# Ledger of designs, part 97: designed miniproteins, single chains, continued (4)

Each design is a single chain, and the fold is of that chain. pLDDT is the mean over its residues in the fold that is shown.

## One batch from the design tools (miniprotein)

Design m15359
Fold by ESMFold2-Fast:
Structure m15359 (fold): chain A 74 residues (1-74)
Amino acid sequence: DAKERYEKYLAANEEEQKKLLIEIVEELKAQFNAIPEDVIRKEAREAGLTDEELEEQIAAWNKSVEDALAKAKE
């Protein structure tokens, strides 16, 4: 599980932390992509977000994931 891997990350050395971080970020990305788009949009609307605000949040999250993976992989 991602939480268990994160706990191991905190106890690991720098080389092992880098590998575990990549695995955690990839798993989080896969989990997000597995959620149907209509479910995400419905939840966002119920939370009071517009479609434009949702698109901005998705874009920001995707950029953060890509930046984190790039830094981890160097």
Scores: mean pLDDT 69

Design m15360
Fold by ESMFold2-Fast:
Structure m15360 (fold): chain A 75 residues (1-75)
Amino acid sequence: SSLEDRLEPLLDILVNSKNPLERLRALEELTELLEENPSLKEKVEPILDTVKKLLSDSSEKVREAAKKLLEVLKK
């Protein structure tokens, strides 16, 4: 589906990208996508540990974005 086509690249960026700006954009886009489509939250479960590790990222903006994503995932 078009939603899965949008979701999969964002998850890949969070797991594999070494670029903090790419991680930031992926976190922000993923947060918006999940707020609009709560049923997709289950698709993020396989990378929850990766998202939690981003709370310790070198970039403050990445840490803040990861915190927002985790709050959306808890609801």
Scores: mean pLDDT 84

Design m15361
Fold by ESMFold2-Fast:
Structure m15361 (fold): chain A 85 residues (1-85)
Amino acid sequence: SSMEAELEAKLEELVGRAQELTKRATDAIKNKDKERLREVKEEAERLIQEADELKKTANPSLQKSLDLLIKSLRNVIEQLDAAIE
């Protein structure tokens, strides 16, 4: 359905944003830039919220993909938290 195609496109968008965010996280950790580390963490938290919202209307396969994305983003947040402290 068109709605399912839209949800798949949104998941693809979120994955792309997560990949770019992970790159910025790596750079911020390497540079020990505490301000950028906090900014990237806030963006990761927002992406998790968007992914959780999509899960409410997603089919089981898309929900599983969204869960993996959320888990990946939570791992990035843990790395950022370790670098901030």
Scores: mean pLDDT 87

Design m15362
Fold by ESMFold2-Fast:
Structure m15362 (fold): chain A 100 residues (1-100)
Amino acid sequence: SMAEAKAEQERLLEIALRLLGDDRAVEDLTREEITALTREVNDRIEAELGELLEELERALLAGDYERARELLRKIGEALGLDEETVERLFARMVEEAAAL
């Protein structure tokens, strides 16, 4: 479980670096650099995809998982995420919404 959590964090950081056009390797990042990278990714996602993210949140809160999946696919396409990553994120979002 710890190894799986670490692998998922490293995968998300690799995606973040690609989104920003950053050539650094995940293993070279300090804690402070990870914090800065997370903030930069959030700022860029909000600037480019804010309306889609708001629609995704509304769909999830309404239990409209079919629309949430469609919106997440559009967001994933805009961010250059593969279909497997999008489906994994969707499954996690549904689990988190169901736990509320």
Scores: mean pLDDT 76

Design m15363
Fold by ESMFold2-Fast:
Structure m15363 (fold): chain A 76 residues (1-76)
Amino acid sequence: MIRATLTLPDGSTVTLEIPEDASPEEVAEQIIREVGFLPGLAGIELGLARLGVEVSPERLLRAAQKGLEIERELLA
């Protein structure tokens, strides 16, 4: 089980628990459910997975967190 804490643009946090064997689509769906949207960098990683690139749940979660950090910087 992968446990990840994502910081939203408003400064609130959400903790996700994802199976290590989850597909990129399942990870993206969980992020959308908890965050309300898919951060742009996570969308790019999901697109790569759909093209046959091997994208781990950890890689997708890191992209989501980085995307949220960028959005927070742009709002500041």
Scores: mean pLDDT 81

Design m15364
Fold by ESMFold2-Fast:
Structure m15364 (fold): chain A 119 residues (1-119)
Amino acid sequence: SKRKEEAKQRAKKILNRLKERYPEAITDEEVNELLKLIDTLSYEGIDAFIALLHAFQALVDRLDAEGVRITREEAKEFLNVIKEAAEKIQKATSQDEIDAVVREAVGKLREIAERLRAR
């Protein structure tokens, strides 16, 4: 649908910016895999996934602004949280379940960011 295609374009834009910063950690293959996950999501799930990608981008931008350098392995750690969240969103049967998955994923992303800031 048009909504899914627009969501894919938004996700691709965010992921391509991240790939530009971390090309060894975020490959075209990983971007394509995440974009394929969007095809399996409900409309509510797509909105939640895009919100999660925006949260990830905001955290990465904050770390970069603070001079925190992220390793390839650390960038992959963020991507694993996003991938696991997308898979859980796909299995969610209610908006409350989707919201819970997003809250858990954002919490995990923040924990990673705080750990990286503390080193």
Scores: mean pLDDT 81

Design m15365
Fold by ESMFold2-Fast:
Structure m15365 (fold): chain A 128 residues (1-128)
Amino acid sequence: MSSVEYLKQYYDSIKSTLTPEQQAAVDVALKILEEHSASLTPNQQFILTVAIQELLTVAITVKASPEQVEALTKKLIEAFENAKSTEEFLENFEKILREFLRSLGVPEKEIDALVNLAMGNLRYKLGE
């Protein structure tokens, strides 16, 4: 099974635990991921898919709107497509996530906690 299909099945399995707005935010991110995944290698699909999962976990936690999640997901996809290496992508992912949380007025101490957890989970899932 593809990484994208696995993530879609995961969110489908927890759909009833999400609010309608959270479901809409997840749906828009998964649609963007699926559209951009067709041209990627299996390893690139895996990296992008786990990054989107960590992004969605943070977005759900801070109650981001579907419109905010759409913009954030597109920015992350652009950063992924333009990255020269996985490490460059991870550095850009952290910057994008921090800037997003600041734009929502999240306090710096909470940004540090959320970003460190997301980066730790992301690196662990990538075998780092």
Scores: mean pLDDT 87

Design m15366
Fold by ESMFold2-Fast:
Structure m15366 (fold): chain A 80 residues (1-80)
Amino acid sequence: SIEEMKKEIEELVEKLKELIKEVEEDEERKKELIEALDQKLKDIYKLLEENKDNPEKVKTIAEETKALLNGAIKKLEEAG
């Protein structure tokens, strides 16, 4: 369901935010990155809702978003 996809994406975004808080030493940069993630999450939620009648497109959007978030998480984990 779209609700399950939103939850999975939200969990990855929260994990990424925690890693940013641990790795990023610049408070201004940290704030900018967290605000950018919050905005992207809102944009993805709207995109999923707008495409809710197209299951294949919703699946593609969710999988691409999760892949991008997992890639960012991995890079930050390797930096810490």
Scores: mean pLDDT 83

Design m15367
Fold by ESMFold2-Fast:
Structure m15367 (fold): chain A 101 residues (1-101)
Amino acid sequence: MNRFEVLRAVLNVAARRGLSLPDEVIELIEEKYKGDVEADILVAFALILRHTASAQAPPELVALVKEIIEKEEITVDELRALMDKHGLPEEVRAEILAELE
């Protein structure tokens, strides 16, 4: 899976949970992938979440997003390992994996 597919899955889960990403993460996506249309769409989605969310994403979800941004491609097993490394709750892990089906 490419990183944008995985980032979109995480953002869809964040949206359903009423969570926004911090500005530092949105700026990191914009700077690293400047001119990429898929990145521009994800940035737009994250900016919408900033206005509609009831809470900010917890540190473990933010750390996962930062790790995904540094990858070109990620396997399902690598994603599972990253979610375990950062201590994501089982319910959140299951929702992210379901988005990738």
Scores: mean pLDDT 83

Design m15368
Fold by ESMFold2-Fast:
Structure m15368 (fold): chain A 60 residues (1-60)
Amino acid sequence: MEKKERERKAAAAYTAANINKAGADVSRELAEKNPKHKKDAELDEKAYQENLKKAQEIES
């Protein structure tokens, strides 16, 4: 039971990290044309790092 719960929580954190990474990549491309998207890219990248660390801690 505990292993299955850890797997579910880790999968959710990795999914969130992947979504944030994709958002950051898109925002960086948009930032080349409009600087307002630079802040969005930075926020998504921070969220990506946070969720990635959370996933790694769950797997540890």
Scores: mean pLDDT 80

Design m15369
Fold by ESMFold2-Fast:
Structure m15369 (fold): chain A 65 residues (1-65)
Amino acid sequence: SAAELRERALALMEQRVAQARALAARLGATLTIEREGDRRVRITITKGDQVLREELDLAALVAAL
């Protein structure tokens, strides 16, 4: 169902946030997480001049499942 797909997509977003947190801790990097409700999560990991950015969109994740 659409509700089950949405629940799975939300779980994947939170899993990715947890993975980013673990990675930043391992690297000794700065983690910034910006949320737009449950619709979007923007993750930025910064260490010196190195920046990794990732954007997760709920609708796009649901469409990919």
Scores: mean pLDDT 86

Design m15370
Fold by ESMFold2-Fast:
Structure m15370 (fold): chain A 74 residues (1-74)
Amino acid sequence: MKGVVSGESPEGLIVSLDKTTYAFIPRRDLPEDLKIGAEVDYQVNPDDPNKLVITTSSGKQFTFKRKGNYYVLE
């Protein structure tokens, strides 16, 4: 599945996964090439839909856990 970096704050980047779900990547964990408008791959864990992995275009992977309408880094 495809997500897009849709927002930025001093603390990190917001990735839109669909119209209602978002992931937050803290700035300290960001690859240097990830910017607003960048596409990422994401995959929901089939054994736990509250967990997902995002893979950047550079191949870096992040694991997230659902918190309300947001996924936060584990």
Scores: mean pLDDT 77

Design m15371
Fold by ESMFold2-Fast:
Structure m15371 (fold): chain A 81 residues (1-81)
Amino acid sequence: SRAAALALLRALLAHELAELRRRGAPQNDIDLVAALLALLEADPDPTVAQFRAIAARLQPDPRGARMVEGVIAWLEAVRAA
């Protein structure tokens, strides 16, 4: 279900955020994952535009940019199902 898929994505991002903080990852990496997780927790139906606005604001490296597009692609797939 969409709700179960969203819960799984939130759990995966929360785990990644904890790991980044634990190992002292660069602040930009921490900020990106934290912003993605915060959007998914705060908005019951987050839009593609909101995720792209996060990328525009934080200017992630190519790996971070791919993460944002991966989340967007996954969200669109879940909405289409």
Scores: mean pLDDT 81

Design m15372
Fold by ESMFold2-Fast:
Structure m15372 (fold): chain A 82 residues (1-82)
Amino acid sequence: MYTLTSTVVDANGNIVSLKEEELDEVPKSVVVTFTPPKSGTYKVTVHVWKGRELVAYGQSAPTTATKGQTVTVTVELTILEP
């Protein structure tokens, strides 16, 4: 089993959304949806873990979002060597 963690941070590094889910396999990409509490620039980071080992990582480009408007961001994952 793998654990996928999606973290959305604002321009100041504050976490505005954190989602965790269990997976049977490592995906090629992840679609992350969030509604920003304030208009501004946000970044999405995805980590995929197998136990305590980080097996995949991805980060979005900075995305400009409007307060209260749901934003969908696709994050491509890079498979990491053990």
Scores: mean pLDDT 82

Design m15373
Fold by ESMFold2-Fast:
Structure m15373 (fold): chain A 77 residues (1-77)
Amino acid sequence: SKEDEELAKQWQARIEAAKKFLAEEEARTGGPPPSLVELMRQLRNPDLSDEERKRLEELMLARTILDAAEMREALAG
């Protein structure tokens, strides 16, 4: 349906945004972005600035989107 096509486009846009965000983070730090487990560990630090917390939350969201995309691809193929 038209609704299914629109949802598929929105999902692809989210995947591409997540890939871009993680690639930019890798380029900025010179190393791979942290894993979800490591991001969750870092987010437990009460002394994080608002800027650092927001960055970690954005990284965790991007990782979650890509993990979900990989799972959907595995189930479809």
Scores: mean pLDDT 80

Design m15374
Fold by ESMFold2-Fast:
Structure m15374 (fold): chain A 55 residues (1-55)
Amino acid sequence: MIDFLNPDEEDLARDLSLGGKGSLVQAAIASGGQDEIVQSLSRAMMAIQKQEELN
């Protein structure tokens, strides 16, 4: 169950799950949002793993 993700974080989770390139993440890191993006990625990865565990 992915109740912890907002729509924007869900897009990140989708890109990570499908082997995305991380273009949005790269742009945010370049803009200086490194720590916040790391937190969002961590949450997205946890949600992906929870979703897979449910199956």
Scores: mean pLDDT 59

Design m15375
Fold by ESMFold2-Fast:
Structure m15375 (fold): chain A 55 residues (1-55)
Amino acid sequence: SIDETLENVIESLLLSEADLESGERAITGVLEQLGASDRIEEAKARLKEAIAKQK
């Protein structure tokens, strides 16, 4: 599912210590590839929150 893919991508980005800007680009690319561009802003918000909790 798209939600499982997003969860896996976010986890991978956190493990690789990706910054917010590069993480947002990665998520945008993945969602565009899956035809889920309507989910991009939601996914960016989720990533931003996950990165903030790591600080």
Scores: mean pLDDT 80

Design m15376
Fold by ESMFold2-Fast:
Structure m15376 (fold): chain A 85 residues (1-85)
Amino acid sequence: MKEKEVKEALEKIKKVEEELEQMESELETRELSPEEVQNYLRGLEQGKQVLEKLKEQFKDNEEVQKEIDKVLERIEQLEQKLQSL
């Protein structure tokens, strides 16, 4: 049970990372419209909510905590970059 839940948590974290990679690529390759910036900011907020929930559920799992912290740091960096546009 616990092992399956950890695997599912890591898959959700990976999904958020994939979305971040896509957003980062878009920002480096083209100019975003104000609407696209707002859409990405909403996506990042939703990603943070998913990660914060997983962080609370898996507070005793060091591997999950480390992966979440790494992705949350990337989200904060990308939010700052988007907000500066």
Scores: mean pLDDT 81

Design m15377
Fold by ESMFold2-Fast:
Structure m15377 (fold): chain A 74 residues (1-74)
Amino acid sequence: EEEKLEEVKKQAIEDLDLAYKSRPGTSREKEFYKIIKDVIEGKITPEQAVEKLGLSERFKKELEDFIKWLKEKA
């Protein structure tokens, strides 16, 4: 299960990297992709991501739900 979780995280990071490359967006959007990638990798928590980006509790909950979804996939 832990190995499966790492595989799912790796796939999510690859998908996020492709999305980031195909959608240049604003400098702020690029920062969003980078921060989300760091959350998926476990480098920062959803709480730290929300704090760094100045986002609402709703976005924090969405990130937490996404991490739960990754764990359920594993």
Scores: mean pLDDT 68

Design m15378
Fold by ESMFold2-Fast:
Structure m15378 (fold): chain A 80 residues (1-80)
Amino acid sequence: MDPEKGLEILKKLGLEKYFTFSGEDSDKINLASTLTPEALRKLLENVEKIFPDSKLPNLKDILTEEERDALIAAIQSLKP
């Protein structure tokens, strides 16, 4: 697993804001605190439907399997 590479991918894709815990942003959903690896995998396969404002295509088409695994690991590392 490579969570550092996954964090870089999150930042480049503009998804960092959806997975960062912030006590100041209690009205925002922290997905990292509630999602299982299984749910994260499904989210990454359907990102265009779950985050339409991100304007991203299906991440399966733009990321390798290794990059998706790194992204999942990074998101899970963001849990408090």
Scores: mean pLDDT 63

Design m15379
Fold by ESMFold2-Fast:
Structure m15379 (fold): chain A 76 residues (1-76)
Amino acid sequence: ALDLIREAGEALAAGDYETAARLAEEAIRQSRDNPLARAMGLEVLARAYEALGRHEEAARLRKQAEEDRATFLAKR
């Protein structure tokens, strides 16, 4: 999952937003049982969606990422 998150971030930096979204979605799927990794994937996906003009969807993804991160921190 972390490797896919890194690759998604690289795609974002290159302006390949569709590839970034696809890689982030796969990272999220693989991180279902890891809230921190899932939150990282959701953040990358949100950034890709913002770049693609999907602002409302990006806002929802960011909220989910914050909730996953808060859940992880509360248990540590």
Scores: mean pLDDT 80

Design m15380
Fold by ESMFold2-Fast:
Structure m15380 (fold): chain A 71 residues (1-71)
Amino acid sequence: MEEEEKIEEVIEESLKVLKAKEPLSPEQLEKLRELLGELYEMVKNPEKYSREEYLKVALEAVNILLEAAGL
């Protein structure tokens, strides 16, 4: 529980830094937050998800960051 709260806090702080330095839209920030939350749930319940499923969600998060950077 405590460690889970710390991970969520790190995610929130990371998103704040990205928002401050990059012109991310509210939609992009919300989608990224959702994807990071999904990745966290996969880490929390590794027996319910395949490596391929985890990688897919991680790549979706990276793609949003690349699109925001104009790549």
Scores: mean pLDDT 68

Design m15381
Fold by ESMFold2-Fast:
Structure m15381 (fold): chain A 75 residues (1-75)
Amino acid sequence: SERDAGVEQARENLRLGEKGEIPEPSEAARYAAEKLREIGEKVDKMLAKKRELLAQGVPDEEALKKAAEEAGLKG
């Protein structure tokens, strides 16, 4: 069964890990983590700009659009 196959694969991975053969996060996984961090920083900038525009009386939808454009995010 798929469950039994998954358990055996997990045991094999643990056995290889005990031998020091655990694969480190792939370059792709490291790259993805770095990209997610960059996106998070852009989202924070967008939210800060949106809050500033809302305080100036800009409508919520227009504030979000302008903030996203300035942060380099496009909806």
Scores: mean pLDDT 70

Design m15382
Fold by ESMFold2-Fast:
Structure m15382 (fold): chain A 59 residues (1-59)
Amino acid sequence: SLEDLLAQLTEEERRALEDKEFNKKIVEYASKNPDEAGKITRDYLERRRRERRQRAAKA
């Protein structure tokens, strides 16, 4: 659910959700397919976490 997703967010990821560009993308997708909006949000957060882990591993 949205609340479960928010509970898993870091402060950085939560700020990204407030980004106009990302919000616009979610709104556009929600108008076409509401369940896809959730999938996009999940994919975006996972990508952010993966990037962070990769950078940490290199450092």
Scores: mean pLDDT 62

Design m15383
Fold by ESMFold2-Fast:
Structure m15383 (fold): chain A 77 residues (1-77)
Amino acid sequence: MKSKEELIEAAKYAIDNNLTIKELMEKFDPETVGIIRTAFLLVESDASDEVIKKIAERFGIDYETLKEIVDIIKKNL
């Protein structure tokens, strides 16, 4: 399971540096990249808390972790 700190750092780094998916894949492992990409899609679709919770379960991470990543992306877009 990925740490909350690692995932939040990856999300902030991607936003702060305007990273492409290719650049994310060069810096982070495929699981982390998949989580960050999915978080961007959740923001774009204005996903409900119930949807975020189900997606967090799929990745084996806490709902609170994915919710924080979604909120970080939402504030910086």
Scores: mean pLDDT 78

Design m15384
Fold by ESMFold2-Fast:
Structure m15384 (fold): chain A 75 residues (1-75)
Amino acid sequence: MKYISPGREKLLESIIAYYKRLIELTAQRYGIDPEELIKNLPEEIRLLKKLYPNDPFAQLTIEALERLIKEEEEK
């Protein structure tokens, strides 16, 4: 779809914030560098595309994860 609503952008921001928090908590729990967890996100994206190709929420999650990877690569 070519139409991007303001609500869609807000939802993407919320998903990104959720995954950032999840990565922080996982890193703390297992004593892992958050950057190391982020390096594994491309594998997670591949699995989501394979398991949930027609799920709109999975598509939105993939977009959010791709944005998160790009943000961390630019640090």
Scores: mean pLDDT 76

Design m15385
Fold by ESMFold2-Fast:
Structure m15385 (fold): chain A 104 residues (1-104)
Amino acid sequence: SLAEDVRRTAERDLRLLEEAIRAIEAGDLEKAARLLLSMSLLPNNLREELEKLMREGTLTGKKLAEILADVAEHLAEVSEPYDPELAERARELAERARELAERL
């Protein structure tokens, strides 16, 4: 069903986000960007921003963490009607990413 497909996709994307924030924390910005680009629910405007930053060599940990926070909030909004628990985990990850961005 559509609900099951959305839950499955959102769960996979949340795992990619969790791995991406760990990659940023480890300083592996290329890995973090690749993980974000692998998300099915990545908004097109954020995908275009990531691709531009990578192409221009202007990718930073701070900017990646800011993008990750925006992506995590979007994931929370999309998943809320199907999996409120997953949506809450995505919001917590967004807050963690914002705090990381402030430290970078």
Scores: mean pLDDT 89

Design m15386
Fold by ESMFold2-Fast:
Structure m15386 (fold): chain A 85 residues (1-85)
Amino acid sequence: MLSPKEEIERLIKKIADDLNAGKIKPEDVFLYIYNGLKALVPWLSDEEIEEIAKEVSKILTASNPVTDEQLKKAIDLVLKKFNLD
């Protein structure tokens, strides 16, 4: 079973990969992150998850394609917010 840290890393990487492959639209990134995080960390409030999803979406949609630097920043942000780094 993956750790919460590994599950979060996989979620963000998958969304970035799908965005770069054109499988999801930039405007849909927030919803994918929000729903994914809500499933992984259901003990957090909806307001906290929404704020994190907004920040991550902004990082991942700042350029096309998503760079390794942006992916790392997005993952690091989520892990720090959940105290998992």
Scores: mean pLDDT 81

Design m15387
Fold by ESMFold2-Fast:
Structure m15387 (fold): chain A 84 residues (1-84)
Amino acid sequence: MEEILERARERARERLPAIEALIERLSREVSEETREELDRVRRLVREGRLEAAILHAAVSLSVAKEEGDEKSARALQEVLDALV
């Protein structure tokens, strides 16, 4: 588990500019509520808190799926896939 998170941190650090650009683009395509969640993920990634960013994105994805917000669920899945 810790080894997987360390690998994810190295990968995300290398791809940080692309991840920030992805979040900015997706934030324009989703609801205001989901935009706030994406802004929180972006802040955590910028702070190097990658594990917290992954957990927050995963929880937000679960909520979007339960609410039937398919656009937000797709956006959060893309962000989660970029972080892992």
Scores: mean pLDDT 76

Design m15388
Fold by ESMFold2-Fast:
Structure m15388 (fold): chain A 91 residues (1-91)
Amino acid sequence: SEADKYAQQAVEYLKQGKLEEAKRYARKALELYAAAGNYLMVAELLRSFGGYLRLYAGEDELAARLEELSQRLLEGKDPEAVVEEALKLLE
């Protein structure tokens, strides 16, 4: 899907040290998954991108915030508010 391609591109930008481009493409993927109502893929994106942020960018605090939001989504807590918080973190 287009969301999967944007998610993959975000990781490639992290590997290149391009944090702002990575965040922008992660936001694009997040918006597409959320628009499809696919909150399981939103949660997975937040968790996996968080891991890559730790590995390639040393962004431990941002990663921890995204992991917290992923857990809230899996608990079924206000998915629209969680998506909005994630989008702000990835600005």
Scores: mean pLDDT 88

Design m15389
Fold by ESMFold2-Fast:
Structure m15389 (fold): chain A 68 residues (1-68)
Amino acid sequence: LEEERKKKAIEAYKNGMDGKIRELQAEGDRLAAEHADDPELVARIQSEMDRRINELKEEADKEIEKAK
């Protein structure tokens, strides 16, 4: 791969991932706020959100690692 293509791929992943993470974070925060009276459910929402965000970050990191 050409260096410029590699840089574009990394930048696209970072920008797209940041956007998706921000949306997931906002969704999770909203759900947690709606269910603030249920600490067990809030904990589950937080855990699920963290899992999804971590999966996205891990996939992006793997692509960046491969692009080295």
Scores: mean pLDDT 77

Design m15390
Fold by ESMFold2-Fast:
Structure m15390 (fold): chain A 58 residues (1-58)
Amino acid sequence: SDLKAQEELIKRLEELAKRSKDEIVKAMILIVIGVVKASSTPVSEEEAKRLLKLMESL
């Protein structure tokens, strides 16, 4: 697990949510940010990359 990768993931998801025009997509991204922040275990760099690609494809 990498705290820096999790911080970068959250920052990029927040940017993605801000530029999203679809309210459902925006809500989904914000829910994911909340789940990531609530986790006591940081996401790995590979998990962060996969999640970002998934969210960007919405």
Scores: mean pLDDT 78

Design m15391
Fold by ESMFold2-Fast:
Structure m15391 (fold): chain A 77 residues (1-77)
Amino acid sequence: MASLSEVTRALEERLYEIVVKEKGSDLIPSSLYKEVKEAEEELKKELNASDATIAQAYTSIELRRVGAQIEGERYEA
């Protein structure tokens, strides 16, 4: 039962670190897939977030470029 805004901020920060560090615009989808999975797992434990809350956070982030890029590349695989 974590606040959606806090979960979204934390998830966005983690994804931003992954995308910025890996230069996601030119990166292989398989690399982002693994890092995203790990970020999801950590946030569930740290924030006691439900699967539904994580999904809603992703939807919020998808309105931003970072989330949209990661989701798009995951669909490639």
Scores: mean pLDDT 60

Design m15392
Fold by ESMFold2-Fast:
Structure m15392 (fold): chain A 57 residues (1-57)
Amino acid sequence: SAEREELLREVIALMREALKAQGRSDEVIARQEEKVRTLSLEELRLVLRIARRDNSL
């Protein structure tokens, strides 16, 4: 769905930013991106909600 693809884009962007800040390799980032792509719509909503809560500056 369009909603799932939009959430997926935002979650991947936030995850990449967080992992880069942690000094993780591109290989680790790619593996986590693959895992995130398997998440359900509900799981993506939860992850995004948590990430936005922690990054609300």
Scores: mean pLDDT 79

Design m15393
Fold by ESMFold2-Fast:
Structure m15393 (fold): chain A 76 residues (1-76)
Amino acid sequence: MDSLKRELTERLANSMVQIARTHGWSIKEVYDLTRGVLVTHLVEQHGLSREEAEEVVDRAYEIAEERVKKGEVVLP
């Protein structure tokens, strides 16, 4: 993964956690509700291909979900 994709992935994982905490949603609910919008954002604002954008969003979900499962983040 190039440095840009890695940075975007980490930032999106953190954003998914923040959205989940703010709205009282699970990480999966955030992912299901926002995936399409996030993919479009990455393509339009960061010049990623759709495939690269999908990879970044899906990896961000995996990281966010793992953090919750490990107890690093407590959701309401």
Scores: mean pLDDT 81

Design m15394
Fold by ESMFold2-Fast:
Structure m15394 (fold): chain A 88 residues (1-88)
Amino acid sequence: AEEELQRLKRILENLLKMAQSKDPLDREIAVSLLLMMGSVLKTNLSDDPEAQKMAEALFEMARALEEGDFEKAREYAEKALEYYGKYL
């Protein structure tokens, strides 16, 4: 439970750091990975309302990263972790 939450936190922090690099391709990769993650949750756990909220938070994090709004991206990362924590 706690170790799964810490693993997701580390993943989201690494994606946020990658998106903040000086290489624009790193941001594109980070966005693509978040969109893939959200899509998997939305499709495979469609009957789970907390999984749907988590997917939405991941999609909003991806959008914020595309816009270069790293503060907003961190906010949505925290929301995704909150929804995941309710699942555990």
Scores: mean pLDDT 83

